# Designed miniproteins, single chains, continued (4): the designs that were tried, part 12

Each design is a single chain, and the fold is of that chain. pLDDT is the mean over its residues in the fold that is shown.

## One batch from the design tools (miniprotein)

Design m12410
Fold by ESMFold2-Fast:
Structure m12410 (fold): chain A 89 residues (1-89)
Amino acid sequence: MMPVAGAPLSPADLRALAARARELADRLEAGEITPEEAARALAAFARRLAAETGAIAAVELADAIEAQGPLSAEELRAIATRLDAVAAA
């Protein structure tokens, strides 16, 4: 993909998103939240990071999560793994 204007998400921000996704996966498996609540919570976290950093990548992530709708624990852990891989690069 072509680079876009705006600050990229820092490795710390990517790890924070990954940690949030894993927390939501654990809560979903514990029956504390629904898949729809997990998706909304992750999207809201990404929206807050976008507001704080100006990072277009955080806006795009939030939009993608909202478009997806419900998230399973497996999908949340897959997102976390991908975010950690980007942070390590």
Scores: mean pLDDT 79

Design m12411
Fold by ESMFold2-Fast:
Structure m12411 (fold): chain A 69 residues (1-69)
Amino acid sequence: SSMEEQARKSLESAIEALKNGDVAAALKGLQDVIELGIEPEKAREAIEALRAGDVERAIELAKEMLENV
């Protein structure tokens, strides 16, 4: 599949993990998006928000990335 399709699946998985409080799965999904080269700065910002405990901001950023893919 394309990098965009893989990023979409990783972002959808990360958003679901964030909603479920699964920090490890959310970090994995966001890291996968960085490795695919899709909006890496925004993905890093989402990881920083998650590390700071700002789950709402991490979800917002992941949704913005999903809209752009």
Scores: mean pLDDT 86

Design m12412
Fold by ESMFold2-Fast:
Structure m12412 (fold): chain A 56 residues (1-56)
Amino acid sequence: LEKLGQEALKLVKEGKMSLEDLQKASRLAGEYLQQGDEEKAKEVIQKAIEEAKKKA
């Protein structure tokens, strides 16, 4: 999860992902982490990264 978060931040710094999109993904992932579902939290961040790469 930490590595995925760092990759998403790098995309934001490069202008390939909006800060708003990262915040939305982080909020959703945080909800899943509170439920103990780390796998779904990772999936949310991965989907955000994949969408950013497709748009770039």
Scores: mean pLDDT 77

Design m12413
Fold by ESMFold2-Fast:
Structure m12413 (fold): chain A 98 residues (1-98)
Amino acid sequence: ARAEVTAALAAGMGYYSNAVFHAEAARDAAAAGDVAAAQAHLAEADAYAARGEEAFDRAIALATDPAVAAAIEAARDAGLAAYEAARAAALATLAAAA
């Protein structure tokens, strides 16, 4: 159970990190006028964010200690906030490029 929680948490953090990376790459591509590359990176960002959500949901479901569950929820909320901010910046840049 503890090893499964740790693995799911690590997966969730890794997926949200990749989602942020692709959202930032989408913003940079949009700023360069490469709409096709920006759209491709946004699709990758959204896919990684969905996988991150599934991994965090699994980690929370497996966490029997309320303090551990709360720490995982805080990590999820921080990762989601970072992804949403990066995605919003990418979409704003893409809209300005269109």
Scores: mean pLDDT 89

Design m12414
Fold by ESMFold2-Fast:
Structure m12414 (fold): chain A 55 residues (1-55)
Amino acid sequence: SAETEKAAKDIVELARQWNLPEEVLKKIEEAAKEAVENNWSLEELERRFREIWAE
């Protein structure tokens, strides 16, 4: 979906701007790639990002 693809790109760009640790950035990039390749919904992508940042 175009909406998920845009959100994925925006989040990766923001993560790079925030200068996150390389390991966290890599996880975010992998989640974004999976979202695009597997046609995830925005909710699925958001859930994955929350898991990366969650306790």
Scores: mean pLDDT 78

Design m12415
Fold by ESMFold2-Fast:
Structure m12415 (fold): chain A 85 residues (1-85)
Amino acid sequence: LLEEGRKALKEGNYEKAVELFKEAIKKETDPLTKARALAYLGMALFEQGNTEEALKYLEEAVELAAKVDPVLATLFQMQLAIVKS
């Protein structure tokens, strides 16, 4: 799911990427993988022009990542800053 979503995102299929990342979030119990899925969902939504939802999911990704991986949280904070710009 996460890898399939990333492939869809790379191919510009943002609709499929959003669906795959939402499914990954629902099925994933590992906080690290869930945070990554939230961040990718935010990026896919931003590419679709849904900036408000993108910001929401990127902020959730930062909060979750900060509890388990400070380096990953910093990366997601950078993505959030780009979307806010």
Scores: mean pLDDT 82

Design m12416
Fold by ESMFold2-Fast:
Structure m12416 (fold): chain A 83 residues (1-83)
Amino acid sequence: MREEAERLRRELERLLREGSRLANEARETGDKELAEKAIEIAERVEELTRRLAELGALSVEEYIGYLLAAIGLKFEAELVIEK
């Protein structure tokens, strides 16, 4: 379980960085395809956060933090699409 939780956490952190990069680029360029990719990544982050919580690998603070990060990323990307 420890190795699985660490692997999932690394994937989650990687996805958050990539999603943030795509959302920022979409905001700067108005590229809706990049915004759509950022939304897909945000949804994957939510899924991984739930999975890590099910494994007992997240504190309450970590769980809330990751969910808020995913929600914020999705919201930022949706602002580009809605224009």
Scores: mean pLDDT 84

Design m12417
Fold by ESMFold2-Fast:
Structure m12417 (fold): chain A 69 residues (1-69)
Amino acid sequence: SAARQQQVRRAAAALGMPVAEFRAMLDAVQNVIRANNGQVSDTVRRALVNVVGAARTDALIALAQQMNQ
């Protein structure tokens, strides 16, 4: 939806990430959440932190969980 696309654009901007990169990471996190009954393991979380940092990781996981509810 347009509202979802706007939410993604705002989140990417707030986190200082390019929208395309943020969408790709968000899609990957959503796939992990769907495959794991709504959860993200500590191992996956640490892997994300190593790539994008703690603030971006927490925001990606929170948004992915909200979008899958």
Scores: mean pLDDT 82

Design m12418
Fold by ESMFold2-Fast:
Structure m12418 (fold): chain A 74 residues (1-74)
Amino acid sequence: SSLEELLRRNKELGRETTRLLELGILETLEKAGELSEAMREYKALLKAGKEPSKELRNRVGEELEALVKRRAAA
């Protein structure tokens, strides 16, 4: 047993948990008709187990922040 093995398992769990949470958010937005083209591409990459580009991740993050602000104002 090593600290390195524990850290590796924690990183794997963190990555999978983040992926599942992001997919759940995107699927909820898709059902609401609120998915942008960038969000659709991001979702497709996550479902394929591919790493999204930094540019796409930043764009989706900005769009999600804008949605949260709009819903908070309603």
Scores: mean pLDDT 77

Design m12419
Fold by ESMFold2-Fast:
Structure m12419 (fold): chain A 102 residues (1-102)
Amino acid sequence: GMERAAEEGEREAREAGGPAEAARGAAEGARRGALEGGASELAAEVAEGAAATAAAAMGVGGADGGEAGAAGARAGALAAGGAGGSEEAAEAAARGAAEGAR
């Protein structure tokens, strides 16, 4: 599932260097941002997983930390909103993911 895809992405990124840290930062930032925006714990966990997966996938594709962070921010925001979070929670998740990936 998604966990295996994220793990594969982290392994490939570690071999390439750099993007694995961006993926971890994006995931943590998305989770914190979603919670600060008033999202439920479920929405925050979904945002964390989505951000990590998107950022790791960009790392496998050879994207730098900035591109990986942007992908994580988009995925985290969509996931937070889709899991019952507010627009405010989605915005906060996106900001947190982007900042965490830098």
Scores: mean pLDDT 63

Design m12420
Fold by ESMFold2-Fast:
Structure m12420 (fold): chain A 92 residues (1-92)
Amino acid sequence: SREEKNEEAQNLAIEGSYAYEQGKYDKALELYKKALELSPENAGAYLNLGLVYYKQGKYDKAKEYVEKALELDPDNEVAKKLLKEIEEKLKK
């Protein structure tokens, strides 16, 4: 069942990325959150949630999710770069 949950989480994350590419940010958030319910240690899903919130201008939420992604995957250069951009937005 763990393997089946991981596969389902991956499929939900793929659907979320498709929704994000179409500008359907609320749908992308829903799908990535469902992926995290099935796979709570998924650094990529946290990063993608952070990216969606960043695109929505919700910088505090974006920071929270990107920091969680970096707790799980500290060497993720995309997450590090996104965190820097978020912090620049929060400083105004």
Scores: mean pLDDT 87

Design m12421
Fold by ESMFold2-Fast:
Structure m12421 (fold): chain A 71 residues (1-71)
Amino acid sequence: MRYTLYFDKPVDAEKILAWLRSQGYTDAVVEKLSDTQLAVTVPGRRLSPQEVIDLGKVSGARLLGYSSAPE
């Protein structure tokens, strides 16, 4: 699954990637689309709604919303 995440301010993609790997998503890919937008891909898996919320907290920004798509 690929998630496009929208934040209220600039976010650190490396911090988000490190957190995902610590949660067992060792094959996760984080792409910086803009200062306030990231694409997160977790191959063959899905993030729970709670994991998406926790991602927002790790970013240090407010998660305004997200969309999800198949890979």
Scores: mean pLDDT 81

Design m12422
Fold by ESMFold2-Fast:
Structure m12422 (fold): chain A 86 residues (1-86)
Amino acid sequence: MMEVELEEIIEEIKKAIEEMKKRGDEESVEILEEALKYVEKLKKEKNIEEAKELALKTIEIMKLSHTDKEEAEKKKEELKEKMKKL
């Protein structure tokens, strides 16, 4: 499978933010914008492994929000807890 670069995953997060804004889900937008800031910070610090992990988790949550809202909410809380430790 073709792997996407971290920059491409960041663009997917930005698209996910716009989709959540379209849905009127302000809570998800705030969480995603915070996650994006941490991903960009980790990328700037050259902590690419953590940046990629955080970015991929963020995209996973957004994909789940279309198929399983309950699981998506659970994953959002896990993401918030992870970011509090960064």
Scores: mean pLDDT 74

Design m12423
Fold by ESMFold2-Fast:
Structure m12423 (fold): chain A 75 residues (1-75)
Amino acid sequence: SAARRRARAEIVRLVQEASALDAQWKKTTDENERKALLAQRKALVRKIQELAREYNDEDFLLAAENMEEKLERES
């Protein structure tokens, strides 16, 4: 469906945004900025999970679970 294609495009955008924030997090030496970037990445993963659940996209659900586990290890 058109709605599912738009949702997948939005998920891809959110994944790319989370990846960019991860790159910034690795370059940042300020602890407060690192915590803010980590919080933003967690919020993006939650949005990915919500969209993937709405459209029953098992591949993106698994990807989001893997991203969440990585963020928990980095917290």
Scores: mean pLDDT 85

Design m12424
Fold by ESMFold2-Fast:
Structure m12424 (fold): chain A 93 residues (1-93)
Amino acid sequence: MQEEIDEGIAEIYLVMGKRALEEGDYETAIKLFKKAIELATGPLRADAYIVLGEAYLKQGKYEEALKYFNEALSIDPSNTRAKKLKEEAEKKL
């Protein structure tokens, strides 16, 4: 189905974005993670929001980071990584 194809492409964008994030290219990482979010559903979309929030957190954009961690938690309220990163962003406001 189209959903399986979109999920596969979303995973590629997540891998590319994580590499850009590791290299300090936050602008490219954000762009790639936003593309992943457009194609991803369910848990993969939650993961995409988490790494997007982490990219904003690394840029010092704490309000934007909080927004995206909250989006991830709206999909998966039990996500320990999203909760921890949200607390880190809140402490920096």
Scores: mean pLDDT 85

Design m12425
Fold by ESMFold2-Fast:
Structure m12425 (fold): chain A 58 residues (1-58)
Amino acid sequence: PKPKDLGEALKLVRDAYAAGDEEALEKAIEALAKMLSEETGTDEEVIRKRIREALAEE
């Protein structure tokens, strides 16, 4: 599913992580990273790494 806004993208990442669905998590992180990259100008790969680090610290 394609997220409608940043909040929905964040929810998809958290829900997939909580469910242990690695495929859904990867897709959700990719979508969130793309949205954040478009807003900040930061590389999507860097943002994906930061999201995974943040999830691992929860």
Scores: mean pLDDT 75

Design m12426
Fold by ESMFold2-Fast:
Structure m12426 (fold): chain A 78 residues (1-78)
Amino acid sequence: MELAERAAREAREIALRAGLSEEEAEGLARAVYVAASEFGLEAAARAMETAAVHAAQQGRDALAEAARATAERLREAA
């Protein structure tokens, strides 16, 4: 539980640094929290890697960067 909360907080900070809005950063943090709480940090990292690929394909460069950085941080914490 504590690990998922920390992961979500770090995801929010990464998103804000990448230039995402507060609403987008909250959305990313919530997705990380749900995935990490239900399936663990490794599964959350994989979900973020997939999200980064889709965001890049849609031209959402800031979201793609935030998702990639979040995935890397989650793998380091796992």
Scores: mean pLDDT 83

Design m12427
Fold by ESMFold2-Fast:
Structure m12427 (fold): chain A 69 residues (1-69)
Amino acid sequence: MSEEEKKKLEEELEELERRAVRAVLTGSLSDAQAAELGKLLKQAKEAIEKGDKETAERYIRQAREILES
């Protein structure tokens, strides 16, 4: 994974983390959705740190789907 790709994924993750905090504070998520979202964001961060672009993109996509539901 290139440094540019890593930075893009880190920026996408930071945006999703901000949206997740907002969704939790507004009560827009169930407890189950909030727990799954937290797990996905953690797994995405770990994948980015390990340079696994495919895994990071997969978890970011799943987290985004929860926020858009």
Scores: mean pLDDT 83

Design m12428
Fold by ESMFold2-Fast:
Structure m12428 (fold): chain A 77 residues (1-77)
Amino acid sequence: MSREELDREVRLALGEMAVALLARIHGGTPEQRDELLKLVEKAETDEELQKIIRAAFSAKTVDEALENVKKVVEELK
């Protein structure tokens, strides 16, 4: 596995863990969790992943987390 592939796998694992933790804190439906996971997977760098995770955990509800993450992902273009 190349360094780039390893870094990507680590980012995906961290993203999955963050979504699982968020789900335990705020709950939400399996559908909402899947949507969050898909959004987190759009991070191409560690900095982008950190921005997404911070946006998600700054929220008070899962709906707010989804809204915050969608906005951050749109800004990453």
Scores: mean pLDDT 79

Design m12429
Fold by ESMFold2-Fast:
Structure m12429 (fold): chain A 83 residues (1-83)
Amino acid sequence: SELREEIEKLRKKGLELAESDPEKAKEYLREAFRLELEIALGDEEVLAYLEREREAIREALATDPNADTREQAAAVLAALDAA
């Protein structure tokens, strides 16, 4: 519950800063995602899912012709690797 409240607080801060300070907004959103992954890490099926997702994201980063999709994939992969 408390960790979920912290995640929502970080997301809100990130969204509030998105137009005025995009880099700082990114940092808050990455931290929120990292904490969300920590909640998930107690479940064996979720761990297996995250590993499959990580591999899919690596493949998308290497092969997808869309630059925006690759940027999103790189950001998610970086967040997963940091968790």
Scores: mean pLDDT 72

Design m12430
Fold by ESMFold2-Fast:
Structure m12430 (fold): chain A 76 residues (1-76)
Amino acid sequence: SSELEELAEEARKLIDEFIDLLKNDPSAQDKIQQLDQQYAQKLQQMVELSGEEGLEVARKLQEELKKKIEEIEKEK
């Protein structure tokens, strides 16, 4: 579904913005929490839209985010 692809792209943009804040402004806790909440909402929308297929895409996005966070922690 093109809608599922659009939601996944939106989620990836939120991941990139979240990672950028963690690197450059980790004191912006309110903004970081807001982005995390928006990201979680996009994952939920994917599952609601496409069921098992949406869940699989959401799981892959969560794994991608986890790896990016782990890479930041290694750089500290």
Scores: mean pLDDT 82

Design m12431
Fold by ESMFold2-Fast:
Structure m12431 (fold): chain A 89 residues (1-89)
Amino acid sequence: KEKIEEFAKLLKEEFGLSEELAKLIAEAVFLEIENPTIEQIALLVEHILRGEVTPEQLSKEFKISKKLASLLLSKDVEALKEYLEEKKK
């Protein structure tokens, strides 16, 4: 929990993301990747912000599901919230 908050804060500071989006990205990555590094999450966010990769490419490089990769690239906060709620059940 504390590590997710630390990562969200760094994403907000480095990339200018809203606090809500930064927290959702950190939570989603921690659900699918065991022990992600800050460097790994920072690279993921950089790819999302550039928008030059497909969901398939993002999924393969970062070992996340294609659904999560698509949601992250869409930057749809509401859809990402719904995804996290379903995964917690």
Scores: mean pLDDT 79

Design m12432
Fold by ESMFold2-Fast:
Structure m12432 (fold): chain A 69 residues (1-69)
Amino acid sequence: MDKLKNATEEDVRNIVKEAEKAFEEGDLEKAKELLKKLFEMSKHVKVEPEIAVRATGLMLRIIGEELDA
């Protein structure tokens, strides 16, 4: 069904970087979609604490933007 079960730790790092870039570009929907994909990958791949902190921080920033809208 899904390639997410074959994801690597490198893929997880790349996804958080892409989500951060989408947020910087104002694409909140894309940033949210990428974070959702990251969390699905985290069920099958070990996520380093640094990546988890970055993903959580980005989620909080997205929520802040939606509350200010």
Scores: mean pLDDT 75

Design m12433
Fold by ESMFold2-Fast:
Structure m12433 (fold): chain A 95 residues (1-95)
Amino acid sequence: LEDIGKLLGLSPTETRILEVLAAAGDRRLTAAELAERLGLSQSTVSRHLRRLEARGLVRRERAASGRTLYALTPFGREELERAKEEVAKRKEEEA
């Protein structure tokens, strides 16, 4: 996760948020759900989500219930996958 974060210029927490959203597939998550999955406060997660949204990696959507949901953008998914491939390649070069 740290190596992925270094390639994307993200903190470890921001990288973990992207990984959780990627693992959720097409499912959108609330900041509270992300906080529970990551073992962090909702305020910490919300702060990092704002930074990720500003970078175009995550989008914010309002549900019919009035709740705010978050999901990876197509750009965010592509960037995360490229970073994962680069980390995997570097690990193979260490062997």
Scores: mean pLDDT 79

Design m12434
Fold by ESMFold2-Fast:
Formats: structure tokens, sequence, C-alpha cells
Structure m12434 (fold): chain A 76 residues (1-76)
């Protein structure tokens, strides 16, 4: 998928409905830093909106991150 480990975590948290502010608090990042990563994630995946990213959750899990599902579910 071309995402970094951090960008993948942010993408998954967004697909579960977490706000950028909540993700920032969880990961120890500022909201501005999270917002920058969100823009880069959308660009790397060729997506135009956060709504498209939410639909992309199953694809992210199937392609590269099935083992992370339990870890991310515990975080959310």
Amino acid sequence: LGLSDLQTEIALLLTWGMSQSQIGKLLGLSQSTVSKHVKEILKKLGLSSLEELKKYKDELIREQFKPLVEAVDRVF
C-alpha cells in the first residue's frame, strides 16, 4: 500500500471513526501532525475523501495488516 507503519495505524483509526484530535492524543502527536499524515494517506491511496478511506478498511486489513486487527480494536 506504500503507507508507513504510523500512517497505516492512523488510517485504521480513522476508518473506525476516531477524530484527528483523538488519534493525536492516542499516538502522542499534535492534531496538525495527524492532519498532515491524513492528507498524505489519502494521496498515497489515491482517495479523495475520508469517506472513501472508511470504505477502504477491509482492503487495508486484507492486503497487509490482518495481524494488527486485534491491536487496533483494543486501542479503539
Scores: mean pLDDT 70

Design m12436
Fold by ESMFold2-Fast:
Structure m12436 (fold): chain A 55 residues (1-55)
Amino acid sequence: NAGTQALADALGISVENAEKIVAIVKEDPRFLPLVARESGLSVEEVRRLIEEALA
C-alpha cells in the first residue's frame, strides 16, 4: 500500500522489509523514533505512514 511503499522508499529498503518494520513498530512504539532517525522523516510523518500502512 501507499504508506508501506513510502516508508520503504524513505528507508531505502524493500516493501517486504518495510512491512516487517511496520509490524515491529505496531508491537513496540519505542522503535518509532529510531525509524524516524534512520529514514530522515519526523516521528509524526513515520507515525502517519504506519497508520496508512495498517489501514
Scores: mean pLDDT 81

Design m12437
Fold by ESMFold2-Fast:
Structure m12437 (fold): chain A 101 residues (1-101)
Amino acid sequence: SMEEEKNKKALEYLAKGVKYFNEGKYEKAIEYFEKAYELSTDPELKMLALVNMGLAYVALGKLEEAKEKFKEALELAREANASQEVIDMIQGLLEETEKRL
């Protein structure tokens, strides 16, 4: 389906973002995570893209932007009834980012 094709392409963008993140190319990683987020129709993929954007912003020292992405990810995780483990992980990332502001 069109949705399956979009989510498959979103996963490819997510993978490219992770590759650039691991290479220390954080701004390039964010570009691909944004593409993954925009294209995805799957709440889990959108949430994962937001978490990865937040982590990349933390790596860049852009803590306000990171905080915003982690808040968006947390809201989406709650709406999607994500596991408590996932919610706790995102809350931990948000709290750690806020302590550095």
Scores: mean pLDDT 90

Design m12438
Fold by ESMFold2-Fast:
Structure m12438 (fold): chain A 61 residues (1-61)
Amino acid sequence: MSPLARALRLADEAFSDPSMPEEVKREIFELLVQAARSTDPAERERLTEEMERLVREARER
């Protein structure tokens, strides 16, 4: 799966989760926008990995 496709799926999962804090949802949205605007594959991968980390950390609490 491409980084952008993975980022979109992750954002959808986070936004659909009623237990996800609004702060985290906002950060995920901002990272998604940055990934969508980036033309650098390495930057897209890094931003997607950061989104994955935020979702994981929020769900562990």
Scores: mean pLDDT 79

Design m12439
Fold by ESMFold2-Fast:
Structure m12439 (fold): chain A 67 residues (1-67)
Amino acid sequence: VEESFEAEREALIEAAREAKEKAIEAAKEGNVSKAAAYATAAALLLAAAGENEEAKKVLNEVDELIK
């Protein structure tokens, strides 16, 4: 049963990585709203996967880029 949840958790982590990349790209283009939206999505996906510390790191990294 845990293996089924592990596969779903991996999918959440991968989706978070994609959202993080989009957040970084938006931040580099100066689109603060888009960067914040993708960063928030990535953080929520990581938190859903139980990766709360990684969620905080993503938010901090994107926040530094949009300053």
Scores: mean pLDDT 80

Design m12440
Fold by ESMFold2-Fast:
Structure m12440 (fold): chain A 68 residues (1-68)
Amino acid sequence: KLELAKKIVEEINNSNLSEEAKKLVKEGLVYFLDGDVEKALELLEKAEEISNEKDLVKKIKEEVEKEA
């Protein structure tokens, strides 16, 4: 879980995602690490909705769901 979260943070920091979308992804990862998968996926879905790189956020959501 922690290694996946680190990888995702690095990937979004190197992306063209808006700061708002990056914040939602990071908040989702905090809930994911705390074991609240339902809340994590809710926040990632919000990030995907507002994101200018929907495919990237969708992939992140899939990786989190698979690891959960």
Scores: mean pLDDT 79

Design m12441
Fold by ESMFold2-Fast:
Structure m12441 (fold): chain A 71 residues (1-71)
Amino acid sequence: MEKIRKEKEELIKRAEEVKKEAEELGDELGVKLAEEAIKLLESSEKPSREELIEAEILIALGEMSVAVTKI
């Protein structure tokens, strides 16, 4: 249980950072991806492994969107 809780909290922090950076850059896609990841993670007290993977994919896509926008 401990591992899942830590993974959830870490992913939420990453998503919040992506959202902040995307908002500062005007990257609407990055904001949406980060918000979707946060919603998914917050939808359950104990996210399934599939939900954690989905959130991680959304966060990674948001990070890529931000990186491309910076170029």
Scores: mean pLDDT 80

Design m12442
Fold by ESMFold2-Fast:
Structure m12442 (fold): chain A 60 residues (1-60)
Amino acid sequence: LKAIEDAVRAAAEAAGGTVESVTVSVVDGKPQLNVRISAETEETLIAAVKAAAEAFRAAS
């Protein structure tokens, strides 16, 4: 799970986001992702969220 968390963090930060937390867990046999991201602008925040989602998909 740490490799997925690290990939998500790196992708979001590369897109200009500031990552406060990334947690991947399994609840009732289902994967759960919790991410807290901020950015200077809405446009950058959207880019960071998209990058995080793509990294999660690629690492999973």
Scores: mean pLDDT 78

Design m12443
Fold by ESMFold2-Fast:
Structure m12443 (fold): chain A 89 residues (1-89)
Amino acid sequence: MAEDLVEAARQGIRDGQEAIKILEEELPKSKYPEYVRKMIEKLKEAIKHFQLAEEAAKAGDLETAKEHLKKALEAVQEMRKIWEEMQKE
């Protein structure tokens, strides 16, 4: 369980960092730069929670790790909603 939570958090950090890089490269070309900036902000929030989840899981605090994973996934879902709103413009 702890090892699975650590790997899930690490994957979230990797995926989030890759997504931020893509969004930062697209930001100067975007018709809707404010949406892209909000998406980057939500991904940074998600990465912070994934990092806290990894630290908690390594310390054996599985409940804290799960709470931070939940918050990270909520931030990712909020980012997806921002992306969907941008597509409707």
Scores: mean pLDDT 87

Design m12444
Fold by ESMFold2-Fast:
Structure m12444 (fold): chain A 79 residues (1-79)
Amino acid sequence: MEEAKKYAELAIKYARQGDVEKAKEYLERALELAEKAGLPQNVIDSIRLTYDSMVAMGMPALAAEMSAFSVLRALDKLE
């Protein structure tokens, strides 16, 4: 769980710096760790669909940042 949050925070940091490649790498790692931490598959799928939609709209940096925030919010609801 703590590692998933750490990678989500790194994804946000690099997205805000415009490093889209690093932001995507850290987001993918955060999603993998969030799944292992017990985040439901339907929540992960919802985040992935939102990410893909925003990338298709030409907003990859914003997609990574918003998706990473969604991971953090979902993890905070796990007890």
Scores: mean pLDDT 84

Design m12445
Fold by ESMFold2-Fast:
Structure m12445 (fold): chain A 71 residues (1-71)
Amino acid sequence: SGREKAIEHMEKALEAYKAGDYEEALKHLQKAYEAAKDDEELLKKVKEMAGLIVNSGSLEELEKVLEEAKK
């Protein structure tokens, strides 16, 4: 499903961010955005994670957004 693909890409974005690869993290979030396009709540979580990456957010904040995306 689109939801499963979006969450998979959000998980990959978090792993890229942990590795310091911000370009790869944002590429995965773009794929998550495309997969989640019809899910308004999930799109908000993808956008929140992107904002945290751009603003050098903590791993704890990114992990919280990912868990909220999973419900």
Scores: mean pLDDT 85

Design m12446
Fold by ESMFold2-Fast:
Structure m12446 (fold): chain A 67 residues (1-67)
Amino acid sequence: MIDEKEVAEAIVAMYLGMARYALKQGKIDLAREYLELARKVAEKYGITDPQLLAEIERLEKEVEEAK
């Protein structure tokens, strides 16, 4: 039960890491896609971890400002 959310949190963290890496390489469109995937997983599984949600918001702002 809790394991399902724990796996979802790990997946969100993985997508955030990939988005951050893509941003460092100037691949803004790819970073946006990874952030969309992270958001969908977090929303689907009801992830409320403040650190993960804050990282999603911070990276989304970076992507929007990069254009």
Scores: mean pLDDT 81

